# Designed miniproteins, single chains, continued (5): the designs that were tried, part 52

Each design is a single chain, and the fold is of that chain. pLDDT is the mean over its residues in the fold that is shown.

## One batch from the design tools (miniprotein)

Design m17783
Fold by ESMFold2-Fast:
Structure m17783 (fold): chain A 67 residues (1-67)
Amino acid sequence: QEDLDVVAEAGRLAAEISKDLPLETRQKAAIAAVNAAIKGLDAGLSPEEALELMRKTAEEVAQKAKA
């Protein structure tokens, strides 16, 4: 399933992006990233577009934590 593959990849990338952050921040980043991917797919985005949305969301949460 395309949505399953996107969610799995989103989780993997979110974990990598936030691996050095506190547990609470990592959980927030992972949840936000997965939700962004699911919402993108529900809105009719392609798997590729949903992954880009997820990556941006995870990176933004990580950057806010370090700033």
Scores: mean pLDDT 73

Design m17784
Fold by ESMFold2-Fast:
Structure m17784 (fold): chain A 75 residues (1-75)
Amino acid sequence: SAKVRALVLAVLTGDLARARELLAGLSPEELQAAARMLEPYLTGPNAPEAARAFLDALRAGDRAAALEHLEPTLA
């Protein structure tokens, strides 16, 4: 979805405010889709350590946990 792509771009560009806004509006299914798109960037070499908790929250469809781990994940 357009919202999923927008969230991925916001996370990759470090746009915390935009990422928070988008996360609040995503379904669990869209959170899981975002996790799949972000995996190559947040699990590869030099990925932030906090990114693991963020990805786990997205995979679980847990919006509240994803919001909690968002800021520590962004560079």
Scores: mean pLDDT 82

Design m17785
Fold by ESMFold2-Fast:
Structure m17785 (fold): chain A 95 residues (1-95)
Amino acid sequence: DDILNQLLDGIEDMVKSLKESFKEEELKKAAEYLRKAAESTDPEEIVELLEKALGIEFDDDQREGLIKLLEKLNEEQLKKLQEALLKAADELEKA
């Protein structure tokens, strides 16, 4: 499942980058946004919450590309993504 694996790898890379770059308080806020993203089924809302977690704004091409990838996920794949986002949030809170 290339699309799901791409998204899961992206989450793992994000967690690693945030742990190296963010202060403890920033990591806790990022974790809150990732938990909210895990509760959403709206691709646009998920992307907005990921932007808030990262503390950045995606460019138009990156944002549209990510929304399109999320729209291609079935219910099972979306559940796996939601599980990964919750795991990422837990890891950031413990860092």
Scores: mean pLDDT 83

Design m17786
Fold by ESMFold2-Fast:
Structure m17786 (fold): chain A 100 residues (1-100)
Amino acid sequence: SEADDEALDRQLRGLIRLARELAERFRKEGRYDVAEQLERLARELEDLRASDLSVAEKAARAIGLVEELIGITREEGLSAVADLLEHRRRVLERMLAELQ
């Protein structure tokens, strides 16, 4: 539905912003390896947002990208950010379940 499209778009925009903000932070800290991984994930999320995939397919792929973000943030000791991302993953999982 249009409401599901708008809800997913808001989730993807939030994730893209977070990934880009984290990439900039790590770049300023000289952690170019981590910054490049985060920029790649932000680009993949933006490509997903722009794609012609169904809401369900976008939600499923977004969950995978969020799991990668959780892995990076946990490895880098950003526990609060990782916990926030786990909550975002659960929102996407619920959205996907409601779409069947």
Scores: mean pLDDT 90

Design m17787
Fold by ESMFold2-Fast:
Structure m17787 (fold): chain A 114 residues (1-114)
Amino acid sequence: DMLKKLEEIKEIFQKIAEKTKTSDPDTAKIEQNQIKTVDDLEELIKEGEKGNRQALLEALMTVGVLEVSIAVQLSTIDKRDISEELKKELIELYNRQLELLAEITRKIEERLKE
């Protein structure tokens, strides 16, 4: 279920924003802005499930944008002025989002082959 995976991704963005709001407010703002992108992706997937192939193609592009954003956040963690414990937690959360996005990509690709 792609929509349940998107809800988990949104919950993770919200958790990262809460964890970083005091120590790393720029990251918190980026994570909150990504929630809107996930909402847009949810609508594209809903349209795709109704048979709109163009919506599925746009959904794949939107997944790619989220993956790049998360990869950039992961690549900068060691340079952030936050605790080592928080860095470890953020790495686990970002990797979970990437795992969920990879599963969504696979399901969209399966739908596009039909």
Scores: mean pLDDT 88

Design m17788
Fold by ESMFold2-Fast:
Structure m17788 (fold): chain A 81 residues (1-81)
Amino acid sequence: MLEEEIERLKKEALELLKETDDPKIISRIVGLLLRLVGLDFDLRVFGVEEEKARKEIEDLKKELEDIKEEIKKYKLKKLLS
């Protein structure tokens, strides 16, 4: 179940890469993807407790939403100018 959530977040982050050409935002998305890959690996190899993993996933969801907000603002500024 948690691996499905991580997979979903990875897919969303990859889709966001197609939505922006800003190198700083791209760098943040790549960093998020690396953290998701690391968490996925830790869950499979080291058997991290589900409760701990769920909290980490919530933190990563927050970061993804912050990135989405920045992309949205970037797009809105492009449309208004």
Scores: mean pLDDT 79

Design m17789
Fold by ESMFold2-Fast:
Structure m17789 (fold): chain A 81 residues (1-81)
Amino acid sequence: MEAEIDRLVARLENASDADIPAVLDEIVERARGFTVEQIEELQRRVTRILSEKGNVTGATAFAIRLTGIMLEKEREAEKLA
C-alpha cells in the first residue's frame, strides 16, 4: 500500500538518469500486484518525478504501461454478472 509506493518512489528519486529505465521496469512489474487505486497513485507520483527530472518520454511510456494494467483490472472489477 502507501508504504510500498513510498519505497518505490524513493528508489526512483535516488536513481541516476541511466538507472531510471530499470527502476521503471521494476515499478511496472510490482504494479501488476497492486489495486487500480494504488496504480493510479503510482502513476501520478512517478510521472511528477520524471517530469521534474525532464524525462517526459519516460513518464509517457510509464503511464501507457500502467494504463494497460489498470484497464485489465477494471474489466475484472466492474463485471456485473
Scores: mean pLDDT 78

Design m17790
Fold by ESMFold2-Fast:
Structure m17790 (fold): chain A 77 residues (1-77)
Amino acid sequence: SKEEEEKKNTAEAMKKAVEELEKKLKEAKTEEEKEKVKEYIVGWAESPAGQEALEKAEETDKEVAERAKKLVEEAKK
């Protein structure tokens, strides 16, 4: 159904976003670049949209949600 397709698309979008942010954080060459990526991640996670996305991810793909939470914890360091 269209609803099932939307759930898959949402989960895939979250997974891609998490993977991209993980890559940016790992490949940051300078402290300034690393701090900028960390600030973006924390800001997103603390936004209403980010909190809603994390809750939906827990219902759809727990592994992606766990990766996102770990990414946020790393960004807060």
Scores: mean pLDDT 76

Design m17791
Fold by ESMFold2-Fast:
Structure m17791 (fold): chain A 72 residues (1-72)
Amino acid sequence: SLDEEVKKAMYEIGLAVILTSLKTKGDKMSAEDRIQALKMIEEAIKAGVELSDEEKAALQWLKEKLKKLGLL
């Protein structure tokens, strides 16, 4: 539906913003900010957004960081 296509496009834009933040300040991100980034990426996947290889790498990095903290 049109609503689903609009939602998907909004998530694609959100993913680009998150990816830029992870590249520029990922190591300085709080655990709470990393959890929020993970949730936003997972919601984008649920909405049908297909991740790029770079976005998949960022998701894997977030999961590994949170797993080491016992938060995943």
Scores: mean pLDDT 77

Design m17792
Fold by ESMFold2-Fast:
Structure m17792 (fold): chain A 85 residues (1-85)
Amino acid sequence: STVQRREETVEVEDVEEAKRAAIEALERLAGGPASSLKVSEEVDEETGEVTITVYGVFLDKGLLGFATGRVRGKTLEITTVVVPL
């Protein structure tokens, strides 16, 4: 089984759009919707930079997925990885 990794940059209006974009990027790489998702956010109080982390389980595909997003202003940089269970 091959580990899959993708990086993308998208423009977002807010943190909720950024969370949706990160989830969509992860599910796109995995090839469909997650069986379960956990999403977390961390805000740097000095810079206002937001880090989004998504953990997904794709039981029907036998995959685990991870996405990390970094928000600066209206720019979101997303890294997604899927690995075999």
Scores: mean pLDDT 85

Design m17793
Fold by ESMFold2-Fast:
Structure m17793 (fold): chain A 78 residues (1-78)
Amino acid sequence: SAAEEIRRRLLEEGVPEEVAEIAADAVAMVEAGFSPESALAYARKRAEELVKRGEMTEEQAELAVEEARRAIDELLRR
């Protein structure tokens, strides 16, 4: 799937696992028929949750949303 492909690529690029998971999940949501806006809202909410749990920095949360946006844009270009 496009989601699994994005997750693998980001991990190979040295992106933290939690960031890659959020981006991949956002792509999976769009593939499942959710809007890009809903997928990005999910990415923001999930990243914020992980920051509150101490599993992600605020900078990594910002990166997760940006990577999700890029991956969704790439998917929609197809």
Scores: mean pLDDT 87

Design m17794
Fold by ESMFold2-Fast:
Structure m17794 (fold): chain A 96 residues (1-96)
Amino acid sequence: MEKAEEALKKAETAIENGDVDGVLQALREALDIAFELMNEGKYDEAAEVFRRAYELGLKALEKIDATPEQRRELATLIAVAAIGYVAAEIESLLKK
């Protein structure tokens, strides 16, 4: 959780600074942590990280000037976060 908070905070700071490469790195880090949480069966925690990564990714796409390649990578990370959120939410419900 602390590692996820650090990654998400780095993404938010990178957005404020217009640092698209920093956003891409921080979102990749947050997604890696979210997938580790999924593998550990921590579905509620994983869902929270995926949801926040998705929201930050959309904010970055809206606010930051980026190359077409960077925008494509950002869109991919946003899609992965959205899919991960849905998967984690379903797994959490199945665990009851």
Scores: mean pLDDT 88

Design m17795
Fold by ESMFold2-Fast:
Structure m17795 (fold): chain A 88 residues (1-88)
Amino acid sequence: SKEQLKKDAENAIKGARSLAEELRRMAEQSTDPQIAADLRRVAERVEKLIEEAEKHLKEGNYQEAVDLSNAAILEGAVALALHRSRLA
């Protein structure tokens, strides 16, 4: 239903925001300037996808909002996993 898609989009946007905030924190805590720069670039891309998802959500384009927010989650999660593998 459209109501379920709206809820899915809202939840995915929330998840993407949490990932962007974590990437920002990791960038600030990084002692490696290249890693910090890479994390900031990914956070910026995730934030842009969230902005587009929120725009589609407001316009009633719930499927596009879900797709964009899931893309943001995927990009943030991959960057987080790659960064954690560098620390291990």
Scores: mean pLDDT 87

Design m17796
Fold by ESMFold2-Fast:
Structure m17796 (fold): chain A 65 residues (1-65)
Amino acid sequence: HHTTFSAISILASAANFEGLGVEVKLEGDTLHITFKGKDKKKVEELAEQMKKLADDSGMKLVVEY
């Protein structure tokens, strides 16, 4: 799902600009997201947004903090 991966990559780039330390990897139909930032509320909000986007596209999302 190139479009979904692109959208999530854009969100990750914006989050990295804000200092949330986001890494995104695509493996088959699974998106792996790693957060290094300490702002737990912003990290959780971003993770929720990415999860919804992945679910809408039929992809699996795995989040590591």
Scores: mean pLDDT 75

Design m17797
Fold by ESMFold2-Fast:
Structure m17797 (fold): chain A 113 residues (1-113)
Amino acid sequence: MKEKAKEIMEKLVEFIEKNSLEELYKKAEELQEKNPELLILIFSEEELEKRGISREKALEILEKLEEELKKDPRVIEVARARTGVENKEVVLVITRTEDDVQEVVAKFVEIVE
C-alpha cells in the first residue's frame, strides 16, 4: 500500500508540472477510480486566491499544510508541486479512509482561519 501511494504521488507530481490544474483533477479522479483503497486530496493556491486570500498568504498556508501533514499518521504521502500551465502551487495528499480525509480537511480549515 505505501509503495502504491508513492507511485501515485510521483505520477501526480510529474503530471502537474506539465499540465493545468483542471487536468490534474481529471488525472487524480482516474487514479482514484483505479485505486479505490486510497483517497487523493488537492489543495491549490488558485482556490485560496478565489476566496480572497493573497498570494503571499496562500503560499504560507500551503507550506504550513505540507509541514503539518508530513507529521500526521493519517497521511500516507504528501507533496508540494507547481502547475505547469498556471504556475500555481498545489499540495497533494494521499490518505486511506474518509475519516482521514475529514481530519486533513479540518486541519486545512484551521490553518486558513
Scores: mean pLDDT 85

Design m17798
Fold by ESMFold2-Fast:
Structure m17798 (fold): chain A 59 residues (1-59)
Amino acid sequence: MTDAQINARIEELARELELPKSTVSRWAQELIDAGIVSREEFIAMSPEEFDRAVLALRA
């Protein structure tokens, strides 16, 4: 996986979820750093799965 693929997915999720790219980027980094998802898993996540994972991380 390349950083370009991660950045492209962040932009797609930000568009689909109607959130700022900075917010999605921060949450994605938190999920990866916490070991909840790998970089490969993050790229494969649906917007709904991403939103659910972020809510679980923040609960």
Scores: mean pLDDT 79

Design m17799
Fold by ESMFold2-Fast:
Structure m17799 (fold): chain A 88 residues (1-88)
Amino acid sequence: RNYRLGPGMQALAESLGVTETVLSEDEINELLRQAAERLLAERGLPPLSQLSDAEKGEVLLRVMGIVDEQGRLNPEGGRAAANSLTPV
């Protein structure tokens, strides 16, 4: 299934060189994986393949802006993430 990117997801996609505004589910999963790997590399942390499922979940919450850089809930980021994908 294809999804239209909301502003937060579109900004994330553009930061990774993706200019399309509509992506498939597989393309969105790959985008989130690349964003998570970038976040981990920027912080000098192990790659996704070395993380537990719980640690992967935490990184994805940070990538989606649901939690801030310090792991605190970001209400604005959470609202943006909730509205980040529209089925098309």
Scores: mean pLDDT 71

Design m17800
Fold by ESMFold2-Fast:
Structure m17800 (fold): chain A 100 residues (1-100)
Amino acid sequence: SILEEMEKLLKELKEKFEAGTLTPEEAYEITKKMFLLAFKAAKTSEEKEKIKKLYDKAMEKLHEAEAATEAGDEEAKKKAFEELIKILEEVIELVREMEK
């Protein structure tokens, strides 16, 4: 199912984050895959708009993580990834509500 695949992707991202090995590039690739699945689950324009708003927030956090990495700011990078994870959890809950 779409939901099971999204949960697997989020688990992979969380495991890399907890291990301290998550890069902005890896976070971007996992995030892109999760949003592709979320958009496939959406049936209505309203649902797609809700996903798009979360996508924009996720892209903002990925940009913050990349900027923090370039600046060598490990705390800002960690915070950006934590906020990204929260957004991705919200996307999963939204998709769960869409599954009838």
Scores: mean pLDDT 89

Design m17801
Fold by ESMFold2-Fast:
Structure m17801 (fold): chain A 61 residues (1-61)
Amino acid sequence: SELVEKAKKAIEEALKKGFSKSQAFMYATIVLADELVKKGLSKIEAYNKASKAAEEALKTL
């Protein structure tokens, strides 16, 4: 999905900048959740979708 691909790129860039895997996961989750809220999702729904996408992205890295 597009959201998983965005999460992958966010995680890869964070890791490249020296973040740990957990820090990269948190960073990607926050960035994607904020984007989804701006597109009209509730905060709870946005964070649930963003964290799930970031988890799937980590498994494919």
Scores: mean pLDDT 84

Design m17802
Fold by ESMFold2-Fast:
Structure m17802 (fold): chain A 64 residues (1-64)
Amino acid sequence: SSIEEELIRLTGLSREEVREFLRLTPEEKHQEVLDFVKALADDGVPQEVIARLVRREIEELKAS
């Protein structure tokens, strides 16, 4: 999907990690998440920091 490809590009995460994140996130929130990640990148947040934030969110969602 276009959201999947954009998240891979913006975060540098693997396709599998991005797919897991999207699977754990409600479908209706996928665009909001992409827009937020784009805003972080536009504000100069390093890719590795964005990746860390997404990985932390994956772990928190898995613990729910």
Scores: mean pLDDT 85

Design m17803
Fold by ESMFold2-Fast:
Structure m17803 (fold): chain A 94 residues (1-94)
Amino acid sequence: MEEEERKKKAELLREIHERIQAAVARGLEPAEREELRAELRERMREAGFSEEEILHVEIRFAQAMGDRELVRELALEMGVEEEEIERELREAEA
């Protein structure tokens, strides 16, 4: 990756992290969570993130919201095995 692209992507990931943390603190309704996820997805695509990178961010958002079922679904979409998903979920709770 070019250094300029890496810097831009890193900055966007930091902004996304901050927005997710702020949303968790406010206690978003399900519809608001879906709207935020859609907005962040489009912004990442515009910045040149791969679908795999976008799925990683979505999994982190689902984890921050405590949506274990969504975490499982997104991880399976990434090709992660169920055994690995259960291990990661257990580690996140520790």
Scores: mean pLDDT 72

Design m17804
Fold by ESMFold2-Fast:
Structure m17804 (fold): chain A 74 residues (1-74)
Amino acid sequence: SLEEEVEKEKEALRELARSMREAGESADGIRAALTGLIDQFARELEAQGVPKEEVEKVRKELLEWAEREIERLT
């Protein structure tokens, strides 16, 4: 389901952010990496035929979630 795909993506993004922080990456560097992956995920959802409105909603949710995750790590 879309919910399961979003949760799996969040798990992957969280692990990447944690790993990047442990490697000494800046908050800006982590944000750039997560944004790139979120954009890629959105393109994959569009390619699978998910409606554009739903893709944009998921993208906004993931971007907001990523900002909170970065703040938590910093």
Scores: mean pLDDT 87

Design m17805
Fold by ESMFold2-Fast:
Structure m17805 (fold): chain A 75 residues (1-75)
Amino acid sequence: SLNERARRNAARALELGLQAVKAGNYELAKEASRVFKEVMDLTYLYHQGKISREEAEKGLEELEARIEALEKKFE
């Protein structure tokens, strides 16, 4: 489901941010925090009926790509 997918991506972004802080990489931590907020905002807008399911799915796909890119930068 869209909710399950959004929850997984929010958890990934949060975990990445926490690991970045532990490593002293505050720039990556800030970027991970921003992605986490954007996943939460997207989910909120979708549940408020402010965006379509198609727009929500596309936005989530773009956020997943950003999380993946950040995970590569953390290495």
Scores: mean pLDDT 86

Design m17806
Fold by ESMFold2-Fast:
Structure m17806 (fold): chain A 78 residues (1-78)
Amino acid sequence: MPSPLEALKKAAEELLEDMKKRNFPEEEIKKIKELLEKALEYAERYLKTGDPADKEKLAAELRKIGELYLELEEKLKK
């Protein structure tokens, strides 16, 4: 059965690969990777503890990733 953690990890890998194919700067890809690693950490904590605070932290990191991605995509439009 696919776990939420496995699904998130796969989505993270696909996002990073897509960013490389779209020629995002390597430094910015590293920033997104760091946010994805935090999101995965909170997802793992939530799955282990069921703590709603970890679920909220996961959601917050995912929002930051989306906001940063859109900002970086605008810079690529140049």
Scores: mean pLDDT 79

Design m17807
Fold by ESMFold2-Fast:
Structure m17807 (fold): chain A 71 residues (1-71)
Amino acid sequence: MEEAVKIIVEQLKKTAERLLKEGKSVEDVIATLRETVDDIVRYYEKLNQPEKAELVRKAGDELIAELKAKA
């Protein structure tokens, strides 16, 4: 469980770093991350895995908060 969430968070971080390197604003990056997190959360909820959905949402929210704090 934890390993799958770690992979998702790692991919989200790589996506954020890539978008920032490409010159996207922090606001645009946050919007993209929110959309991606919402899609993954909905996917796990449909699989009847609400615990994974909640872990992904929490990890995504923490990543977005870190990004906002550094801006």
Scores: mean pLDDT 80

Design m17808
Fold by ESMFold2-Fast:
Structure m17808 (fold): chain A 79 residues (1-79)
Amino acid sequence: SLSLGEQMRAGLDALAKKGLKAYLEKHRDEFTRALLDALRASSDRDALVQGVLDAAERHPEVRDLLLAAVEEALAELAA
């Protein structure tokens, strides 16, 4: 079975080829909220974050959008 981080990376890898960039450009706030909810539900938050960061490195077209979503979700989680 895949770790939570590996599952997140694989999911984002699949979506990157199907218009993830356009979705994130229009709906980054929705993605950030979903990521925040996933982080709150997970005991392994570092693995989930690492999965998103790994996807960002693999897909430069969405890298800045994914990094912004991670930063926003972590800031909200800390508040």
Scores: mean pLDDT 81

Design m17809
Fold by ESMFold2-Fast:
Structure m17809 (fold): chain A 81 residues (1-81)
Amino acid sequence: MAEEVEKALGRKVYVADTGAEPGRVAAGMLLAALEGKDVFVGTGVPAERQDEVAAFAEEMRAQGIDVTYDAEARTLTIVLK
């Protein structure tokens, strides 16, 4: 998955299946940043959590973090650099 996502984005990517749990997404983002990755990608967003993920993305954008949620791929993308 990570290698395929890196091809699509053209960036250094950290990929984790977080199930869209906020704590796991935050931990994955922190680990990606500490490893010097440019982008964090959280996969496995359940349909019932899409509203929670959208709210999380809005909060992150308010802090100046570039966050994109792809509803079709059920993927949360956070640009760290």
Scores: mean pLDDT 70

Design m17810
Fold by ESMFold2-Fast:
Structure m17810 (fold): chain A 84 residues (1-84)
Amino acid sequence: GPKLEKLTESDADAIELSLKSLKTDEAKAMFFAQLASIIDSVKDATKEAIEKLKKLLEKYRDIIHKSVYNKISSRLEELEKKLS
C-alpha cells in the first residue's frame, strides 16, 4: 500500500474524507488499523495534521481497538515533540 513519510494537513483531510465515505463502524475500524500499520513510516508531520488526526481519533475512539488507538496516539505524540 502507499507509504506516508511526511504527514500534511492535506493528508489529514484525505484521511477524514476516507473515513466519512465508509458505511460501517467495522470498515472505519479497519481503516484505522491500516493507518496504525503505516504510522511508523511517517517521519515528520505538520502541527495542523497532528491536531486533525487527534480529533479524528477522539471522534472514533469507541470503535477503534485499544491497541490501534494507542499505536496511532503514541506516534502522533512523538511527531508533535519533534516540532518543539
Scores: mean pLDDT 82

Design m17811
Fold by ESMFold2-Fast:
Structure m17811 (fold): chain A 82 residues (1-82)
Amino acid sequence: AKLEEFAKLYKEELDKKLAELPEDTRQKLIEAKTLHIKWMEGKLSGTEAIKKLGLSPEEWYELMKQYFAIVKEAKEEALQKL
């Protein structure tokens, strides 16, 4: 119950924060999120994710750093709303 409520709130906060970004940056982060989930599920390697985005390893690291910063902020907001 609480985990499902947290997941809902987290998605809402994440979507809100992504909507505040420039369209191109937002699109890259949405793609990175999708590929990261597939990587965690064992469906993609990290190198395949990088290749699909057309990024260098350094660009991927920077993008993931931005993604994790947004994720952390969205999680903190979601936890406060529980």
Scores: mean pLDDT 73

Design m17812
Fold by ESMFold2-Fast:
Structure m17812 (fold): chain A 100 residues (1-100)
Amino acid sequence: MTPEEMARIFAEYFKDRSEENRKKLEEVVEKLLEELEREEKRALEEVGEEQPELRAMIRKTAELLKEYLEAVKNGDEKKVEAIKAEYAAYAAAVNAALEA
């Protein structure tokens, strides 16, 4: 699924919170969760066991994305905003560490 298709489905749900649009959102979230689990496994296999800090970073990023997708699926707007803030803070900290 493209980022553009995902954004369109999210926009349709927020514009029209019908049962049909909610079902489409849930189907998209389920697919994204499956893709995220496959990518996490692949990234961990590619990194190997010799880089524990990088492995921890991959796992933390996947964890935050899974929590975000579950919150979106459940329509928990407060949790979505909280996870967005946590992800932004984590990404900023990782970027600062990589630049140091």
Scores: mean pLDDT 71

Design m17813
Fold by ESMFold2-Fast:
Structure m17813 (fold): chain A 92 residues (1-92)
Amino acid sequence: ERARELEREAAILFTAGNLHLVAAEWMKANNIGTKEEIKQALEDAIADYERAIGLLREAISVADPQTRARLNEDLARAEKHLEEAKKFLEEV
């Protein structure tokens, strides 16, 4: 249950990070918002992804072997999205 609770919280944060990243992408693509608004959305996405990664690492430490396999896939996805958000922030 502890691993499941951490996984659920991580999933919520990952979704929040994705929403912030999509907002930044939408603003840039449609030439709406300021550079500061785009930067803020990306910083929020990065913070959400970093927190999700922390929770996933904690979940992995207390999970059974089958759950660990799934959580490692979730972790790899979150780390990839974090790198994409950081790359985008450097370009703004």
Scores: mean pLDDT 89

Design m17814
Fold by ESMFold2-Fast:
Structure m17814 (fold): chain A 74 residues (1-74)
Amino acid sequence: GAAEEAAELAEKAAVAGATGDWALARRYAQKAFETGPGSEEAIEAARRGAESALKNGDWGGAEAARYAAELVGG
């Protein structure tokens, strides 16, 4: 279902962030949110993806933080 798809996308986002591909991490996090808009699982999945990108400590980390804020605020 949508929750399982969102969780899988979040794991892909976390892996991308860990490897330094913050742009891919952000894209997977966005897809997780779109798969289950408004579900707690999708929001948590997107947050984890953005956090993984942020923890990478590069320019993408700052954008990931802004992206996470926009998702929570929208």
Scores: mean pLDDT 62

Design m17815
Fold by ESMFold2-Fast:
Structure m17815 (fold): chain A 77 residues (1-77)
Amino acid sequence: SSAAAQAALKAEAEKILAELDAEVEPGVAYALLELAKMGASKEQLREFLETVKEASKIPNEEERIEILEKKLREILK
């Protein structure tokens, strides 16, 4: 049951990544899937990916999290 649910979520995440022409870590893929389920547009998903890419350049983990949380709040508004 749990394994089947995880496989289905992975397949949906991979489909979203293919539509965005993007390759990312599984955690980022699942975040995109959750945003899409909450009504985020393809443009908003691309903006989130760009924010993840920019955040990856920041050596401080707490600063990276703050930037990602800010972008999530903007998208979910």
Scores: mean pLDDT 74

Design m17816
Fold by ESMFold2-Fast:
Structure m17816 (fold): chain A 68 residues (1-68)
Amino acid sequence: AKLKLTVLDEEKVILTNLGKEEIKLKDGRVIKPGESLELEKVEVLTGEVEVDGKTVKITDLIEEVEIL
């Protein structure tokens, strides 16, 4: 799975799923392929997601970074 991180400000970011697998957050939210989700920056830096039955760090999936 591949994620794009878009930095909005010090607290808010957008994650976009560039892959073909669904990405599931601990709180039950899902980022489907091609979809985006706004998150707190701290959640991204410390968080984990489930992809294809495996738990991985969000930061390990970030391939692209964009600053608005």
Scores: mean pLDDT 82

Design m17817
Fold by ESMFold2-Fast:
Structure m17817 (fold): chain A 56 residues (1-56)
Amino acid sequence: SARRESIIAAAQQMGLPLSVLEPLSEREIVELAARRYRSSVGTVRRALRALGAEVP
């Protein structure tokens, strides 16, 4: 989906490699980023939106 593609592109800008992101759902990508950067899911969603992701 266009939304998932935008989330992957934003997560790659945050330093997560495409090979790690490809098998994951939208929710799993957000959860991985939150865990990797030791932040809340809400903080990660805001960061992804700032990088152009279509995250609610």
Scores: mean pLDDT 84

